# Designed miniproteins, single chains, continued (5): the designs that were tried, part 35

Each design is a single chain, and the fold is of that chain. pLDDT is the mean over its residues in the fold that is shown.

## One batch from the design tools (miniprotein)

Design m17196
Fold by ESMFold2-Fast:
Structure m17196 (fold): chain A 91 residues (1-91)
Amino acid sequence: SEELKEVEEKLKEIQKKLEEFVKKHKKEVEELLEELRKELGVAQSEEEALAKLEEFFRRLAELAEKLGAEEEVIRAFREAPELVRKYLELL
């Protein structure tokens, strides 16, 4: 479907921005990534895992804002959880 392709492309762009941000700010992001890995490892449902991803991207967006990242990057992180939910609904 067209909607699925659009969501996939948006998620690929967010992944690219995330990888670039992590590369530039590895030390600041390490703690957030470790906490996410831990939380996802103990999640008992898809809904719980999505809630942990929402919290991760919320904190990541706050960190990006504090570090003076471009508004586009901050918005991408804030929009990521909803796009992941939509992607899963379209599968």
Scores: mean pLDDT 82

Design m17197
Fold by ESMFold2-Fast:
Structure m17197 (fold): chain A 67 residues (1-67)
Amino acid sequence: MSAEELIEELERLIEEAKKSKSAAARVAAHDGEKHLPELKKGALEGDEEAIEKLKRMIEGIRKALSL
């Protein structure tokens, strides 16, 4: 998945999690939204650490949404 695809996936998951009844999902969405500008900049610049953090955030929100 490209950096752009990872960013779009995280943005989509944040919006979905914000609509969730789950407190865990809403907390994960808040954390994702807070870090999104930094991660977006880093990932688009090819920062491997930012890309890995994006992947971990996507996984975390997906897991919270499945609860």
Scores: mean pLDDT 82

Design m17198
Fold by ESMFold2-Fast:
Structure m17198 (fold): chain A 61 residues (1-61)
Amino acid sequence: SEERKKKVDFLIQQLRENIETLEKKAEKYKDTNPEQAAKYQKQIDVLREKIKEFEKEREKL
């Protein structure tokens, strides 16, 4: 349905915005605190997998 498509698109957009924020934080910490940067990278990886799952759901709609 069109409503479900819009909801999924909204969730994907929110996840992409969260990734951008985390990428900026990872970049800031990469030289000064590599362990913290690695933690942000792991969070980004989790969010990227969530986007893939929502994209699969979007394909079914």
Scores: mean pLDDT 87

Design m17199
Fold by ESMFold2-Fast:
Structure m17199 (fold): chain A 71 residues (1-71)
Amino acid sequence: SVMYAGMYHNEGIKAYKQGKYDEAVKLLQKSVELMPGWSKSLYNLGIAMDKNPKVDKKKAEEYYKRAKEAE
């Protein structure tokens, strides 16, 4: 739902600000699963993925592209 997507987004941003990039990716992925067309979550998931050395940068680029197309 929109409400839960917003909650996961906010928790993901909080994790990101704390340097918890694995947690941020997981929470932002949940937000995107609930609202696949929400550009803000897609963009922030890309940023969190880009900061995570365990994640392929190609994945971050994919989410940046999806975020731009969703705007």
Scores: mean pLDDT 85

Design m17200
Fold by ESMFold2-Fast:
Structure m17200 (fold): chain A 95 residues (1-95)
Amino acid sequence: MALETLERAARKVEEWLADPSVSAEELVESMSEEEIDALALMYLVYKERLKGLDEEEVEELFEEVRRLPLEERRRLALEFIEELRRRHEEALALK
């Protein structure tokens, strides 16, 4: 998997957090399957507190994520967006 897909997905979420014009669910519905898979992967890495992953380890996790049903991948992506939103709101409250 290309790191560019991870960067693209992250950028879309960052732009949405700055100016949320649609719901998190609508954002996920507007994303490609590759972007959804990228967010699902990032959420698993975040949730399991994984660190120091190399490119090969990231590719293996991506393959694992892609084996999940699309609905599970969408759910993981949505949960990550909602978690990032909570973190963003907390950061704004603390300045």
Scores: mean pLDDT 75

Design m17201
Fold by ESMFold2-Fast:
Structure m17201 (fold): chain A 66 residues (1-66)
Amino acid sequence: SLVEKILEVLRKKYPDVPDELLERVAREAVRFVEAWERGFKIELSEEQKLALAIPIAEIDLQYELA
């Protein structure tokens, strides 16, 4: 799952953040990227989706922790 791959990255980078919050931002980032892909009618590889979703999840996480 794309969410699980993002979670693996986030858990390593933010080990002290509650897993429930990491799961939420990861799921939201995937939904955003998939909505963007549908809206623009483009096909993104899984690698491209990860490259977009991870920064989005990190921005969301930084906002939540502020």
Scores: mean pLDDT 85

Design m17202
Fold by ESMFold2-Fast:
Structure m17202 (fold): chain A 70 residues (1-70)
Amino acid sequence: SEEQKEELLDEFEKIMVRAVITKDYDAAAEEVKALLLKYGFSEEDAAEIAELVRQGKFEEAAKKVKELTA
């Protein structure tokens, strides 16, 4: 639903903001993986997006989340 999509994107953004402030990309990647699995993403897609976050590739990660929720 649109409401679930908005909630997911809001939670994702909060994790990214914390990652930029703390520089703890490993913690952010684990949080992102758990978040995406909670919202019904496959293990493969969640792991791929989490790896982009771990590498600090936040724009690529955000793009992938948006593409998979379109």
Scores: mean pLDDT 85

Design m17203
Fold by ESMFold2-Fast:
Structure m17203 (fold): chain A 76 residues (1-76)
Amino acid sequence: KLKEIAEKIIERKIKPTEEEVKELASNLKSKDKTVRVGAIVALATSGDFGAEVMSTVPQEAIDEALKALNELLKKE
């Protein structure tokens, strides 16, 4: 059930584009707290389904987004 739905979403809808991942990374660098929090939540929410999608998305874009998130968490 969950596997079937996850696979369908990953295959057709939940695949983040390289541009979307980079946009999230840019938002994490924003001075606006609301924008940064939104980006963190979006990235964290995508993580669970992204595990299977990450094979098809350039590691470059993913690394950039993860780096930005990690820097923001350190700045706490």
Scores: mean pLDDT 54

Design m17204
Fold by ESMFold2-Fast:
Structure m17204 (fold): chain A 70 residues (1-70)
Amino acid sequence: SVEEAEKARELFLELLEIYEKLKEQGKSVEEIKKEMLAKVEAADLPEDLKEKLKETIEEHAELEKKREEE
């Protein structure tokens, strides 16, 4: 629904704020990923939307880790 999509969008914006803040604090990719995933798990969203957000976070973290290890 539109309300579910809006909730997911608002959560995504909150996740971006968390990412920027923790990255500025010098947190590792793993620490940032853990915090973002915890935020998604705590959110009041349909399971399918949570899984999509978690997948996006995990994909981004894997790309960041690969870049760091190269």
Scores: mean pLDDT 77

Design m17205
Fold by ESMFold2-Fast:
Structure m17205 (fold): chain A 74 residues (1-74)
Amino acid sequence: DSIIAEIREQLRRLGMTDAQIADIIERVRKLTRSQQEELLETLAVMELQVAVTREYDPDAVYRRVVAEIDRLMS
């Protein structure tokens, strides 16, 4: 739906590969709407960090997103 599409777009803007995006979206589908909204807000903050630092590692971003999803499901 609309929020999944927004999350997908944010992940692409963060430099993630299609495989990483697909993995994260499958995890996101297991979250509640409220958790998905919290994740989208976190991704917006990460985009700002990437823009400011210019050296942000996309693999580090991927690991951080996975950890955030795990935290939300706890």
Scores: mean pLDDT 79

Design m17206
Fold by ESMFold2-Fast:
Structure m17206 (fold): chain A 65 residues (1-65)
Amino acid sequence: SEVTDAQLQEFYTAGQQLAELSSPVEKARLNLEIFKQLEDLIQSGDQATVEALIAQLKAEVEALR
């Protein structure tokens, strides 16, 4: 994988910020999706994919503020 540990941490952090703005049930669903995407990024992720996913999560966090 081309994805760095720093990028994986940034992705996870953005995902957790989105989850904390959600209801308990939606938080559980989001965490399952976040861990699935983390697995994919660790195994076969590239720079374009991780950057796009981080940008999407950050945009969703801002939309809920």
Scores: mean pLDDT 82

Design m17207
Fold by ESMFold2-Fast:
Structure m17207 (fold): chain A 60 residues (1-60)
Amino acid sequence: SVAELQARAEALAQQARNLESVLERYRDSLSEEGRRGIKEEMARRQAQADALAAEAQALA
């Protein structure tokens, strides 16, 4: 359903924001690999959120 797609999109967007907060808070204590990994995971979750939101909008 559209509501399920919207809920999943919001959850993924929130996960991306949580990872951004972790990266900002612990940036200087993380390894280069650790920072890269968090950035990649943030981008992936945000891209998934955007795709689901776009699908929900197309179906509405």
Scores: mean pLDDT 87

Design m17208
Fold by ESMFold2-Fast:
Structure m17208 (fold): chain A 98 residues (1-98)
Amino acid sequence: SLTPNTHYTITVRTPTAEQAEELARRLREELEREGIKVLGVSGFGPYVFVTFPTEEDAKRAAELAAEMAAREGWQLVGVSLSNVNRTADEKIEIEIRP
Protein backbone atom coordinates (compact mmCIF):
# COMPACT_ATOMS: atom_id res chain seq x y z
CA SER A 1 0.00 0.00 0.00
CA LEU A 2 1.24 3.48 -0.90
CA THR A 3 -0.92 5.13 1.78
CA PRO A 4 1.04 7.23 4.33
CA ASN A 5 1.04 6.48 8.07
CA THR A 6 -2.35 7.02 9.71
CA HIS A 7 -2.61 9.51 12.58
CA TYR A 8 -5.33 9.44 15.25
CA THR A 9 -6.48 12.73 16.72
CA ILE A 10 -8.76 13.13 19.72
CA THR A 11 -10.67 16.39 20.03
CA VAL A 12 -11.76 17.20 23.57
CA ARG A 13 -14.26 20.00 24.15
CA THR A 14 -14.47 21.46 27.66
CA PRO A 15 -16.98 24.04 29.02
CA THR A 16 -14.33 26.82 29.18
CA ALA A 17 -10.95 27.73 27.65
CA GLU A 18 -9.40 27.71 31.15
CA GLN A 19 -10.55 24.11 31.70
CA ALA A 20 -9.19 23.16 28.25
CA GLU A 21 -5.76 24.63 29.12
CA GLU A 22 -5.67 22.77 32.46
CA LEU A 23 -6.86 19.51 30.83
CA ALA A 24 -4.16 19.78 28.12
CA ARG A 25 -1.45 20.27 30.78
CA ARG A 26 -2.66 17.36 32.95
CA LEU A 27 -3.26 15.08 29.95
CA ARG A 28 0.33 15.55 28.80
CA GLU A 29 1.62 14.71 32.30
CA GLU A 30 -0.63 11.62 32.63
CA LEU A 31 0.22 10.37 29.11
CA GLU A 32 3.96 10.70 29.83
CA ARG A 33 3.45 8.85 33.15
CA GLU A 34 1.60 6.01 31.34
CA GLY A 35 4.37 5.81 28.72
CA ILE A 36 2.00 6.76 25.89
CA LYS A 37 3.68 8.37 22.89
CA VAL A 38 2.15 11.64 21.67
CA LEU A 39 2.83 13.16 18.24
CA GLY A 40 1.37 16.54 19.19
CA VAL A 41 -0.79 18.50 21.63
CA SER A 42 -2.48 21.78 20.70
CA GLY A 43 -5.34 23.94 21.96
CA PHE A 44 -7.77 26.52 20.62
CA GLY A 45 -10.29 28.14 22.96
CA PRO A 46 -12.29 25.37 24.73
CA TYR A 47 -10.79 22.66 22.45
CA VAL A 48 -7.80 20.36 23.05
CA PHE A 49 -6.32 18.32 20.17
CA VAL A 50 -3.98 15.39 20.83
CA THR A 51 -2.50 13.28 18.02
CA PHE A 52 -1.30 9.67 18.38
CA PRO A 53 0.31 7.03 16.12
CA THR A 54 -2.21 4.33 17.19
CA GLU A 55 -5.97 4.09 17.77
CA GLU A 56 -5.36 2.33 21.10
CA ASP A 57 -3.28 5.25 22.44
CA ALA A 58 -5.95 7.72 21.31
CA LYS A 59 -8.73 5.74 23.06
CA ARG A 60 -6.68 5.49 26.27
CA ALA A 61 -6.04 9.26 26.18
CA ALA A 62 -9.78 9.92 25.79
CA GLU A 63 -10.45 7.65 28.81
CA LEU A 64 -7.82 9.56 30.83
CA ALA A 65 -9.44 12.88 29.83
CA ALA A 66 -12.83 11.60 31.06
CA GLU A 67 -11.29 10.29 34.34
CA MET A 68 -9.56 13.63 34.97
CA ALA A 69 -12.76 15.60 34.28
CA ALA A 70 -14.71 13.33 36.66
CA ARG A 71 -12.13 13.85 39.44
CA GLU A 72 -12.43 17.66 39.06
CA GLY A 73 -16.24 17.57 38.80
CA TRP A 74 -16.07 18.87 35.21
CA GLN A 75 -18.55 17.87 32.51
CA LEU A 76 -16.79 17.39 29.18
CA VAL A 77 -18.88 18.78 26.32
CA GLY A 78 -17.54 16.30 23.80
CA VAL A 79 -14.78 13.95 22.72
CA SER A 80 -14.29 12.77 19.15
CA LEU A 81 -11.71 10.57 17.46
CA SER A 82 -10.72 11.05 13.82
CA ASN A 83 -8.56 9.09 11.38
CA VAL A 84 -7.81 10.65 7.98
CA ASN A 85 -7.71 7.21 6.28
CA ARG A 86 -11.29 6.33 7.30
CA THR A 87 -14.30 7.20 5.17
CA ALA A 88 -16.39 10.24 6.14
CA ASP A 89 -19.13 7.81 7.26
CA GLU A 90 -16.85 5.99 9.74
CA LYS A 91 -17.04 8.00 12.97
CA ILE A 92 -15.41 6.75 16.15
CA GLU A 93 -17.56 7.87 19.07
CA ILE A 94 -16.06 7.78 22.54
CA GLU A 95 -18.71 7.70 25.25
CA ILE A 96 -17.86 9.87 28.26
CA ARG A 97 -19.54 8.75 31.45
CA PRO A 98 -20.18 11.41 34.12
Scores: mean pLDDT 67

Design m17209
Fold by ESMFold2-Fast:
Structure m17209 (fold): chain A 61 residues (1-61)
Amino acid sequence: SELRKRLEELRERLARARSREELLEIEIEIGVLILEHAVLKDYSLFEELRELEEEVRAKLA
C-alpha cells in the first residue's frame, strides 16, 4: 500500500537522521501523513505511525 511505503521511507529517514532539524522535518511529515489518512478514514497503519512519532519525540527530548 502507498501508506506503508511512505511509513517505511520515514522509518529509514529517522534511522539516518543526525540533526535536530532532520528530526523536526520527519515529525512534521508523520503528522501530515496521519492527518491525510485520517481524512480518508484509513487507520490501517495508525498504530505504527503513532509509534514512529513517539520514537521521533524521544530523540528530540
Scores: mean pLDDT 81

Design m17210
Fold by ESMFold2-Fast:
Structure m17210 (fold): chain A 73 residues (1-73)
Amino acid sequence: MEQVKEDIIRLVEKTAPEIAEEVKRLVDSLYEKGASLEEIVDAAKQLIDERVPNEIDRAVAILGLAVVLVTAK
């Protein structure tokens, strides 16, 4: 699961760098609490939807998270 956590953070750094640190803190917190991959990805999607003002950047980041989730299975 450490690799998936890293993949999520790197994806957000590339697609929505303005919230990358906030996503990192959220992912770290949820991972420490024993949250599932699905819960972590869902929380990251919610944060991106709320914080990223550009609709295309939001869509790309969310789609990228879906790819990370699918490839982690």
Scores: mean pLDDT 77

Design m17211
Fold by ESMFold2-Fast:
Structure m17211 (fold): chain A 108 residues (1-108)
Amino acid sequence: EELKKEVEKAKKEFRDKFLQLVEDAGPVSPQERKLFEEIVDEVIKIIEDRAEGLKKKNPSITDEEYYQIVIDEIKKLIEDFEKAIKNGEFSGKFTYLVMEAILKVREK
């Protein structure tokens, strides 16, 4: 389905933007880069898991609506991330998402 491809595109855009900003901030070791990649992937997984939970609680949500929820949350995350980097203003939702992702990566 076309929306499934748009989900993958949104995930790639977020990953690419995040990792590019990490590189632009200064030199990172291969180990640090891998850690940041794991944090980004965990943030994406948290968004997908939350959307999947919504679909399970409300079976009337179509597959198309589910994919759109994931796309919208990822796009909002990109916007919040760009605003945080540009203005130094972190939203509580963005901060909690990143902290949750870090904690989950540490459990591995």
Scores: mean pLDDT 77

Design m17212
Fold by ESMFold2-Fast:
Structure m17212 (fold): chain A 80 residues (1-80)
Amino acid sequence: SALEEARRRAVEAGREGGRKAGEAASQGNMDQAKAEYEAGIREARRITEEAGLSEEEARDVLEEAKQAAHRAGVETVVTA
């Protein structure tokens, strides 16, 4: 379904943003880490908008994308 596809894509965008943020954080660049995280979440939001999700569906998808971003960021820092 459109919701399932958007969720998968948005979560992946969040994960990628989190990974890049974790990489920047491991280098001591906290400004870059914030920028990368925010870019990932903006991309996730763009995906939900393109998919035409309801406000409630978009909020749920974005919450999962943020959780995926945080997990990927922590994993990246720990493995650095």
Scores: mean pLDDT 86

Design m17213
Fold by ESMFold2-Fast:
Structure m17213 (fold): chain A 87 residues (1-87)
Amino acid sequence: SMKEEIEKLVREIIEESVNLANRLMGEQYLSKEETEKKVREFREEKVSETLERLSKISPEAAELFKELLEKAVAEAEAAFREALERN
């Protein structure tokens, strides 16, 4: 379904962002702040490219992508905050 394809695109962006963070900190030895900045820039670029492509196919697909991405980012941020509070 269209929803499943959009969910896959969102998941891939989140997964690539996490993998980039791990490479920047683990292999390039960047600070947490520099890593977070580069990951945000990467994600924003990928989101922009995906929205441009989806908007050419269907405005409904682009709106669904935005909704699912916002939810996924919020869930990831909430999980991260909870992990910090459980120390």
Scores: mean pLDDT 78

Design m17214
Fold by ESMFold2-Fast:
Structure m17214 (fold): chain A 89 residues (1-89)
Amino acid sequence: SKLEEAKKKAIEALDKLAEMSPSDIKGKNEVIKELVEFLKKLGFSDASVQEVAGTIEKARNNIDRGLISLEEAKEEVLKTIEEEYEKEE
């Protein structure tokens, strides 16, 4: 389903971001850009895509700062995707 594909892609993006150096700004931006383009292709609105992108950027920064675990970051991003999907039904 659209929702399950979005969730899977977001988890893959977070896993990649967690493995990247905090100084690899270009690489991190590319991962987020790929996720944004994927969500748009699945038919998410620009507003929903911006909300998800904002959540993943915040979650990644919180991981880098040691404030949340990767698992907690995944939960936050997946919750945002589910909430945005429900708004578009």
Scores: mean pLDDT 81

Design m17215
Fold by ESMFold2-Fast:
Structure m17215 (fold): chain A 88 residues (1-88)
Amino acid sequence: MDAQERLAIQKEILERHKKGEIKYSKEKVEELIEKIKKLVEAGAEWWEVQKEVTILGAMLADNPNLEEREAIDKEVLEIVKPHAEAVA
């Protein structure tokens, strides 16, 4: 997947968030983290993992608890770190 295709998917996710289609829910955040973890463990392509991470980030942007957002961001970063290093 080229950089333009990746950017198009990111724009689509951002547009969905602006339309209120991606809303914060503690249960949905936990489900997305588990999904990201399973994708990484299954050896999914980096962009498939990044798409779910982008959705999670958009959802977390609506969470008023900044400390909780930072904790979740750190957890996800540790889960995806091996893939990020492999594609750098």
Scores: mean pLDDT 71

Design m17216
Fold by ESMFold2-Fast:
Structure m17216 (fold): chain A 79 residues (1-79)
Amino acid sequence: AREKLREWLRSQGLKEEDIDYAVERIIAQMRAAGIEPTDENVEELLEDAKRMSKAVIRLFLQPVKKTGTGPVVDVSAAD
């Protein structure tokens, strides 16, 4: 299951660090939707994603604005 997601995400031009995060997020979204992350269900998801393209990719990946590379802003010590 995870290997097929990694291959597809790499083909979309994601970095390896982002791929691992995206795989876990897609699996979590599948489980939240009541879909088991089996090879068959992943193949159906990938075929749908290939047809729907960028919109489906962005929906499932939806990156948070602050990644681990973002600067930490402390607002607790305001003047």
Scores: mean pLDDT 64

Design m17217
Fold by ESMFold2-Fast:
Structure m17217 (fold): chain A 88 residues (1-88)
Amino acid sequence: KELPDVLLLVSKDPEKILAAIPLLRAKGYRFEGVGSPSFGKRYYPELKAEDDALVAVFLRSENPKSVAVIELTGDPEAALARLRDFLA
């Protein structure tokens, strides 16, 4: 299965995003940055997120053609397990 060129992680908890970085790096993603939903919308204009959410942007390609959004909800271990399953 092909992984998306752009991956957006949405969370109100910065620790969940930090824990996800090594996992994404192992799959060839570069950390572009983290900000508000308006930052994420630069990469995916249709992004739906609460105003107080953090959006972290990861890139696998300089010319991205595909985007996925993953919400890191629940406890950190369950959120990371779902991310691992997506990346498998």
Scores: mean pLDDT 83

Design m17218
Fold by ESMFold2-Fast:
Structure m17218 (fold): chain A 70 residues (1-70)
Amino acid sequence: SEKAKKTLENAIAAIKAGKIDLTSLAVALAEALKEDPNNEALHELLRKVLAGEITIEEALARLEEILKTL
């Protein structure tokens, strides 16, 4: 989905600029999932973010990998 891709690109840019926390990232991931609801990698990343199992730096690396698949 083009809209999901743009949402993730914006989230990646915000992380790199230090302008987003994990809560705001969770909102962005939920918005991307509305456009790509069957993306298992996005569901797993959102789960880890909500559970506090991932750092913002680890989330950035995972987002860049997911973006390559879109």
Scores: mean pLDDT 83

Design m17219
Fold by ESMFold2-Fast:
Structure m17219 (fold): chain A 86 residues (1-86)
Amino acid sequence: SVKEELIEALERVEAENELSPFLRREIEILREILASIEELDEEVEERLRELIERLRAAKTQEEIQRVLIEIDTLLGLQEIKRALGL
């Protein structure tokens, strides 16, 4: 599943990089969000596949940060839509 692929990509990023405390906290928050989501919308899954590949290709903390922010925004919007009954 795309969710499992994202979790594995996040674990790899943490293992392979000396991340700032800010980025480590961002990953922790993303894991909590992912754990709360039972199913991803198809549109969200497609966008996440692109972001997972960008995360795997990222070589700097700046690149990692940009991708993590985009993932957080995407997942946050899905949860907001669900909370609003949209």
Scores: mean pLDDT 79

Design m17220
Fold by ESMFold2-Fast:
Structure m17220 (fold): chain A 67 residues (1-67)
Amino acid sequence: SALEELLKKAEEKGSLSGEEVSEIMQSKKLSDDEADEVSAKIVQGLDETGASADKVTAEALRAGIEA
């Protein structure tokens, strides 16, 4: 799933960019609702795993998906 791929990248690199999130979500052809849910879970996952708990990156993820 898109969420699993994004979490794996976050764990490997210690960070996620909004561009990487957008690219993976587009490759999976997610709907707006699905993209919003995945975005929320990514933000939660980053906080829980401690993988680059950079709020700027997490906010960029949400902004890149919804805005």
Scores: mean pLDDT 62

Design m17221
Fold by ESMFold2-Fast:
Structure m17221 (fold): chain A 105 residues (1-105)
Amino acid sequence: AAIDPVAMARQMGTTIKEKIEAGDYESAKAIAETLAELVELAADPEAAREVRELAERLIEALDKGDKEEALKYAEELERAAVEALAGVSSEQTEAAIAELERARG
């Protein structure tokens, strides 16, 4: 199936926020890391760096149990990831997902 990279980034961002609200910080961290890795593989290096920095700040806030800061960084991460992936094709996104699965398997 063709993947819309922007829609996927929005869905991942929404899921991160839902996991934070539910107190499932481990899932929120895992999804944030996956999103940052996807952007690193699919988008330009400058946009990828900004997304990575936001994901790291989100993870740090979750490690400290700071739900308010975590939600703030989750919103900023979603916005940055959407902007980074706006110029990326479905084919590039599918290739990036395949590479992530290979790297984690």
Scores: mean pLDDT 83

Design m17222
Fold by ESMFold2-Fast:
Structure m17222 (fold): chain A 93 residues (1-93)
Amino acid sequence: SEIKELQRKLNEETLKKIEEGIKDGNIKEKLIELLEKHKELVLEIARKQGTLTKEKEEEMEKRLKELKEEIENTKTEDLIKQIQQAKAESAAA
């Protein structure tokens, strides 16, 4: 169903959030790469509107879910590192 929502309209809000994330000075290179891959997949889904078979739609939906999970895991790891850095700086003061 998420693939159909992306195909109905190029998800401009999702793309804006990805681009805003890339511009955030605290983002790690790995997260930037994942966000760029997410943007590319969203654009590919939009380009293939009306041409996807059920099997290809399900494959793309699975890829989208896996990529979202990897992005969230990477964000969580970055947040943990930021918290650890803040604690280390507090201990050094």
Scores: mean pLDDT 65

Design m17223
Fold by ESMFold2-Fast:
Order: sequence, then C-alpha cells, then structure tokens
Structure m17223 (fold): chain A 77 residues (1-77)
Amino acid sequence: MEREEAVRFTVGAIHATSLVLLSKLGSSVSDVQAEIDGLLVFSSRDDAIKALREAYKVAERPDVRALIRERLEQLKK
C-alpha cells in the first residue's frame, strides 16, 4: 500500500506540475487535456482540484481556461 501510494503520488505530482506549466506557456487544448486526464487517473480528487485551480489562475489561453473550468465543475458534483 505505501509503495503504491508513493508511486501514484509521484505520477500525479508530475501531471499536476506539467498541467500548470503547459497552461502558463499557452500550450494547446489537446496537450492540457492529456495532462488533466493523467491527473484525474493518478491523483486524489482534492489534489486534482488543487492542481486544476492553480492551472486556471495561470492559464493564458481562453480555450484552456474554459476546459479547466468545465473539469472543475464536473469534480464538484
């Protein structure tokens, strides 16, 4: 359990970091979508929401910002 949690945490943290960086750099919607999908697979709901909120604050592209907002609304039930 501890080793599986550590691996999952590390992979989730990589996706979270990549999501924020790509959003800030004005990367394509498809690149950001791939990082969100990875984040949602490997991160807890709370960690995913935190990463998505951080990405939303720094997102340069309106289409990327809209994608992040839709994903946040889906995670809020």
Scores: mean pLDDT 81

Design m17224
Fold by ESMFold2-Fast:
Structure m17224 (fold): chain A 71 residues (1-71)
Amino acid sequence: MLKVYLPKDTSVEEAAEVAREFAGRATLYIYKSTLDKLVKEFGFKAEKLNKNVYRLTLPDGSEVTVIVLKE
């Protein structure tokens, strides 16, 4: 199982590209600020599955599991 960690200050553009590349292939570990920007600025949809686990759906319909890191 692949794990991809994104720094807190990762650009939303870079985060979106990483999400597209690893959709269905890895779990992304990102900060809530990055997740919020993906939803607000890139039209991603986030569904809370557990305490810190989200299903992130990309505009193309692909999905990736996200674990939100403590800030």
Scores: mean pLDDT 81

Design m17225
Fold by ESMFold2-Fast:
Structure m17225 (fold): chain A 94 residues (1-94)
Amino acid sequence: SGAQAVQQQLVAALEKGDELVENMIEEEAERWANRLVKEGRTEVTTSEIREEAEKWVARTMPDATPEQRALAIEKVEEALKKKLKEKGIKILED
C-alpha cells in the first residue's frame, strides 16, 4: 500500500541519518518533554522513556523490521533523554 511505501522510505531515511527524520524525532521529544513539564514532573525513569520511544516508533513505523525498529527506538530514546536534561528533568535508572 501507499502507507507501507511511505513507512519504508522513513525507515531508509532514518538509517541514512536524514535530517528530516531526525527533526521529526526532535519535535516529538520536545512535545513529550513539554507535556511532562506542564504536568509538574521533575523525574522520569528509563523504563518510561523506553515505553514512549516504543509507542512513537510503533505508530510512525508499524511495518519496520525488528532491526529497523531497534535503531529507531534508540534514536528516539537519545532525543528524549537530551530534551529531558535540557528542561531540568532528572532521569532515574530502574
Scores: mean pLDDT 80

Design m17226
Fold by ESMFold2-Fast:
Structure m17226 (fold): chain A 65 residues (1-65)
Amino acid sequence: KKVEEKIKKMSEVDLYIQKLIEEARKTLTPEEVRRLGLRLTNVAFEGIKEGKSVEEIKKRIEEVV
């Protein structure tokens, strides 16, 4: 049930990560950007799996950036 809600949540978090990665590319090396992207994606995936809200996932992401 409510697969559509999980898809919307994932899309919102993915867009947020994409914006952070674009900003990071201005100051970090390509290798550092890639490592950051992997960490942010893992945090997002774990948060969605745990049933966390988009806001909670964004807070965890902010701790890693």
Scores: mean pLDDT 78

Design m17227
Fold by ESMFold2-Fast:
Structure m17227 (fold): chain A 109 residues (1-109)
Amino acid sequence: MLEKAEVVNEKFLKDVKEYSEEIVKLLKETNADVEAVKKSKAYIDLDILVGMLKIMEGVGHPKYETLFKNMAYVIAEVLKKEKDEKVKEAFLELLEEIDKELAELVKKI
């Protein structure tokens, strides 16, 4: 890959991690209030990133599959660190509302 493409990939995965960690934090603070968390900047920003990936899929972009899988792995890593099953279930519900395929992939990891 070109250096510029590598930098963009690193920033993308860092953003996914930061948004996922903030969503977990908000779910813990709100006692898994999914509706409150849906209004958060972190959830909205994650939804936008997934939407951008779906545009890449629609145009047949060669990096789509790798970025989508890497996004799922980063989210799964964040969830593995959480011990509260209610928070994990609420996060997976939020992911399913964004994209069912992403939620299913995260569950398999």
Scores: mean pLDDT 81

Design m17228
Fold by ESMFold2-Fast:
Structure m17228 (fold): chain A 85 residues (1-85)
Amino acid sequence: MEKLKEAEELRKKVLEGGAEALMKAEPGAEAFATFENALKVVEEIGEGKESGVYEPVTEEGKKVKKEVKEGIEEAKRLEKEALEE
């Protein structure tokens, strides 16, 4: 039970942290102008969807995209382990 909750908290932290990091890395991009828009992009990245309209153009933004993908994959692994005991 607690491990499943920990996995969900990790997922939230990765998504929210990724959204804030994208807003910082891409401050001039309208797609990342609000936390809600950045969070939506990060969620799509985490789910394996690619949105060309919201693609990061800075090196820092590209790093955040990679870290979000890796973080969500780890969160999903922990979630699966928690569900399998």
Scores: mean pLDDT 71

Design m17229
Fold by ESMFold2-Fast:
Structure m17229 (fold): chain A 100 residues (1-100)
Amino acid sequence: SKEEIAKEAKKIVNEAYDEIIKILEEQKLYDEAEQVKIERENLDLYFKSALRANRYEEALKTMIEQVEKHIEWAEKNNLPEVAEIARKTLEELKELYKKL
């Protein structure tokens, strides 16, 4: 179902955020890690609202757009490991979007 696909996408994005936060904290980039934590919390609130409204396709498209922005941010800030996680996440989300 579209709901199951959206929930799978959210799980993938959450796992990517957790890995990115860990990398940033290991590099002592605490301000950047805090920013990513806030973005994750905001996405959790947004996703909960989108599920209640049955906006599954919009939710997945929004997550794709956010991950694309994270790739640009990571490349601009010379964070190649973060950029690679985000690119892999984007590929997985695009595959899920095709199943909608």
Scores: mean pLDDT 89

Design m17230
Fold by ESMFold2-Fast:
Structure m17230 (fold): chain A 76 residues (1-76)
Amino acid sequence: SEQLQREIERLEILLGLYDVVIGSTDYLADRLRSAARATGDANKEALAAQEEATRAALSQKRAEIQQQIAQLQAQL
């Protein structure tokens, strides 16, 4: 149906936005981890761990959206 197609399109746009944010978080996490390793700074270590945790949470939300898309596609 047109309603299901519109819902899928909306979720696909949302997935694209999550991909951009996850990519930025990955980059920042890697840079913070490299800085922590280079300096031995406990504060940089903590920041790297926080960004890695944020990435994991975002990836989980992305997977939930992907599951919703798959369920809606199965109804087409």
Scores: mean pLDDT 87

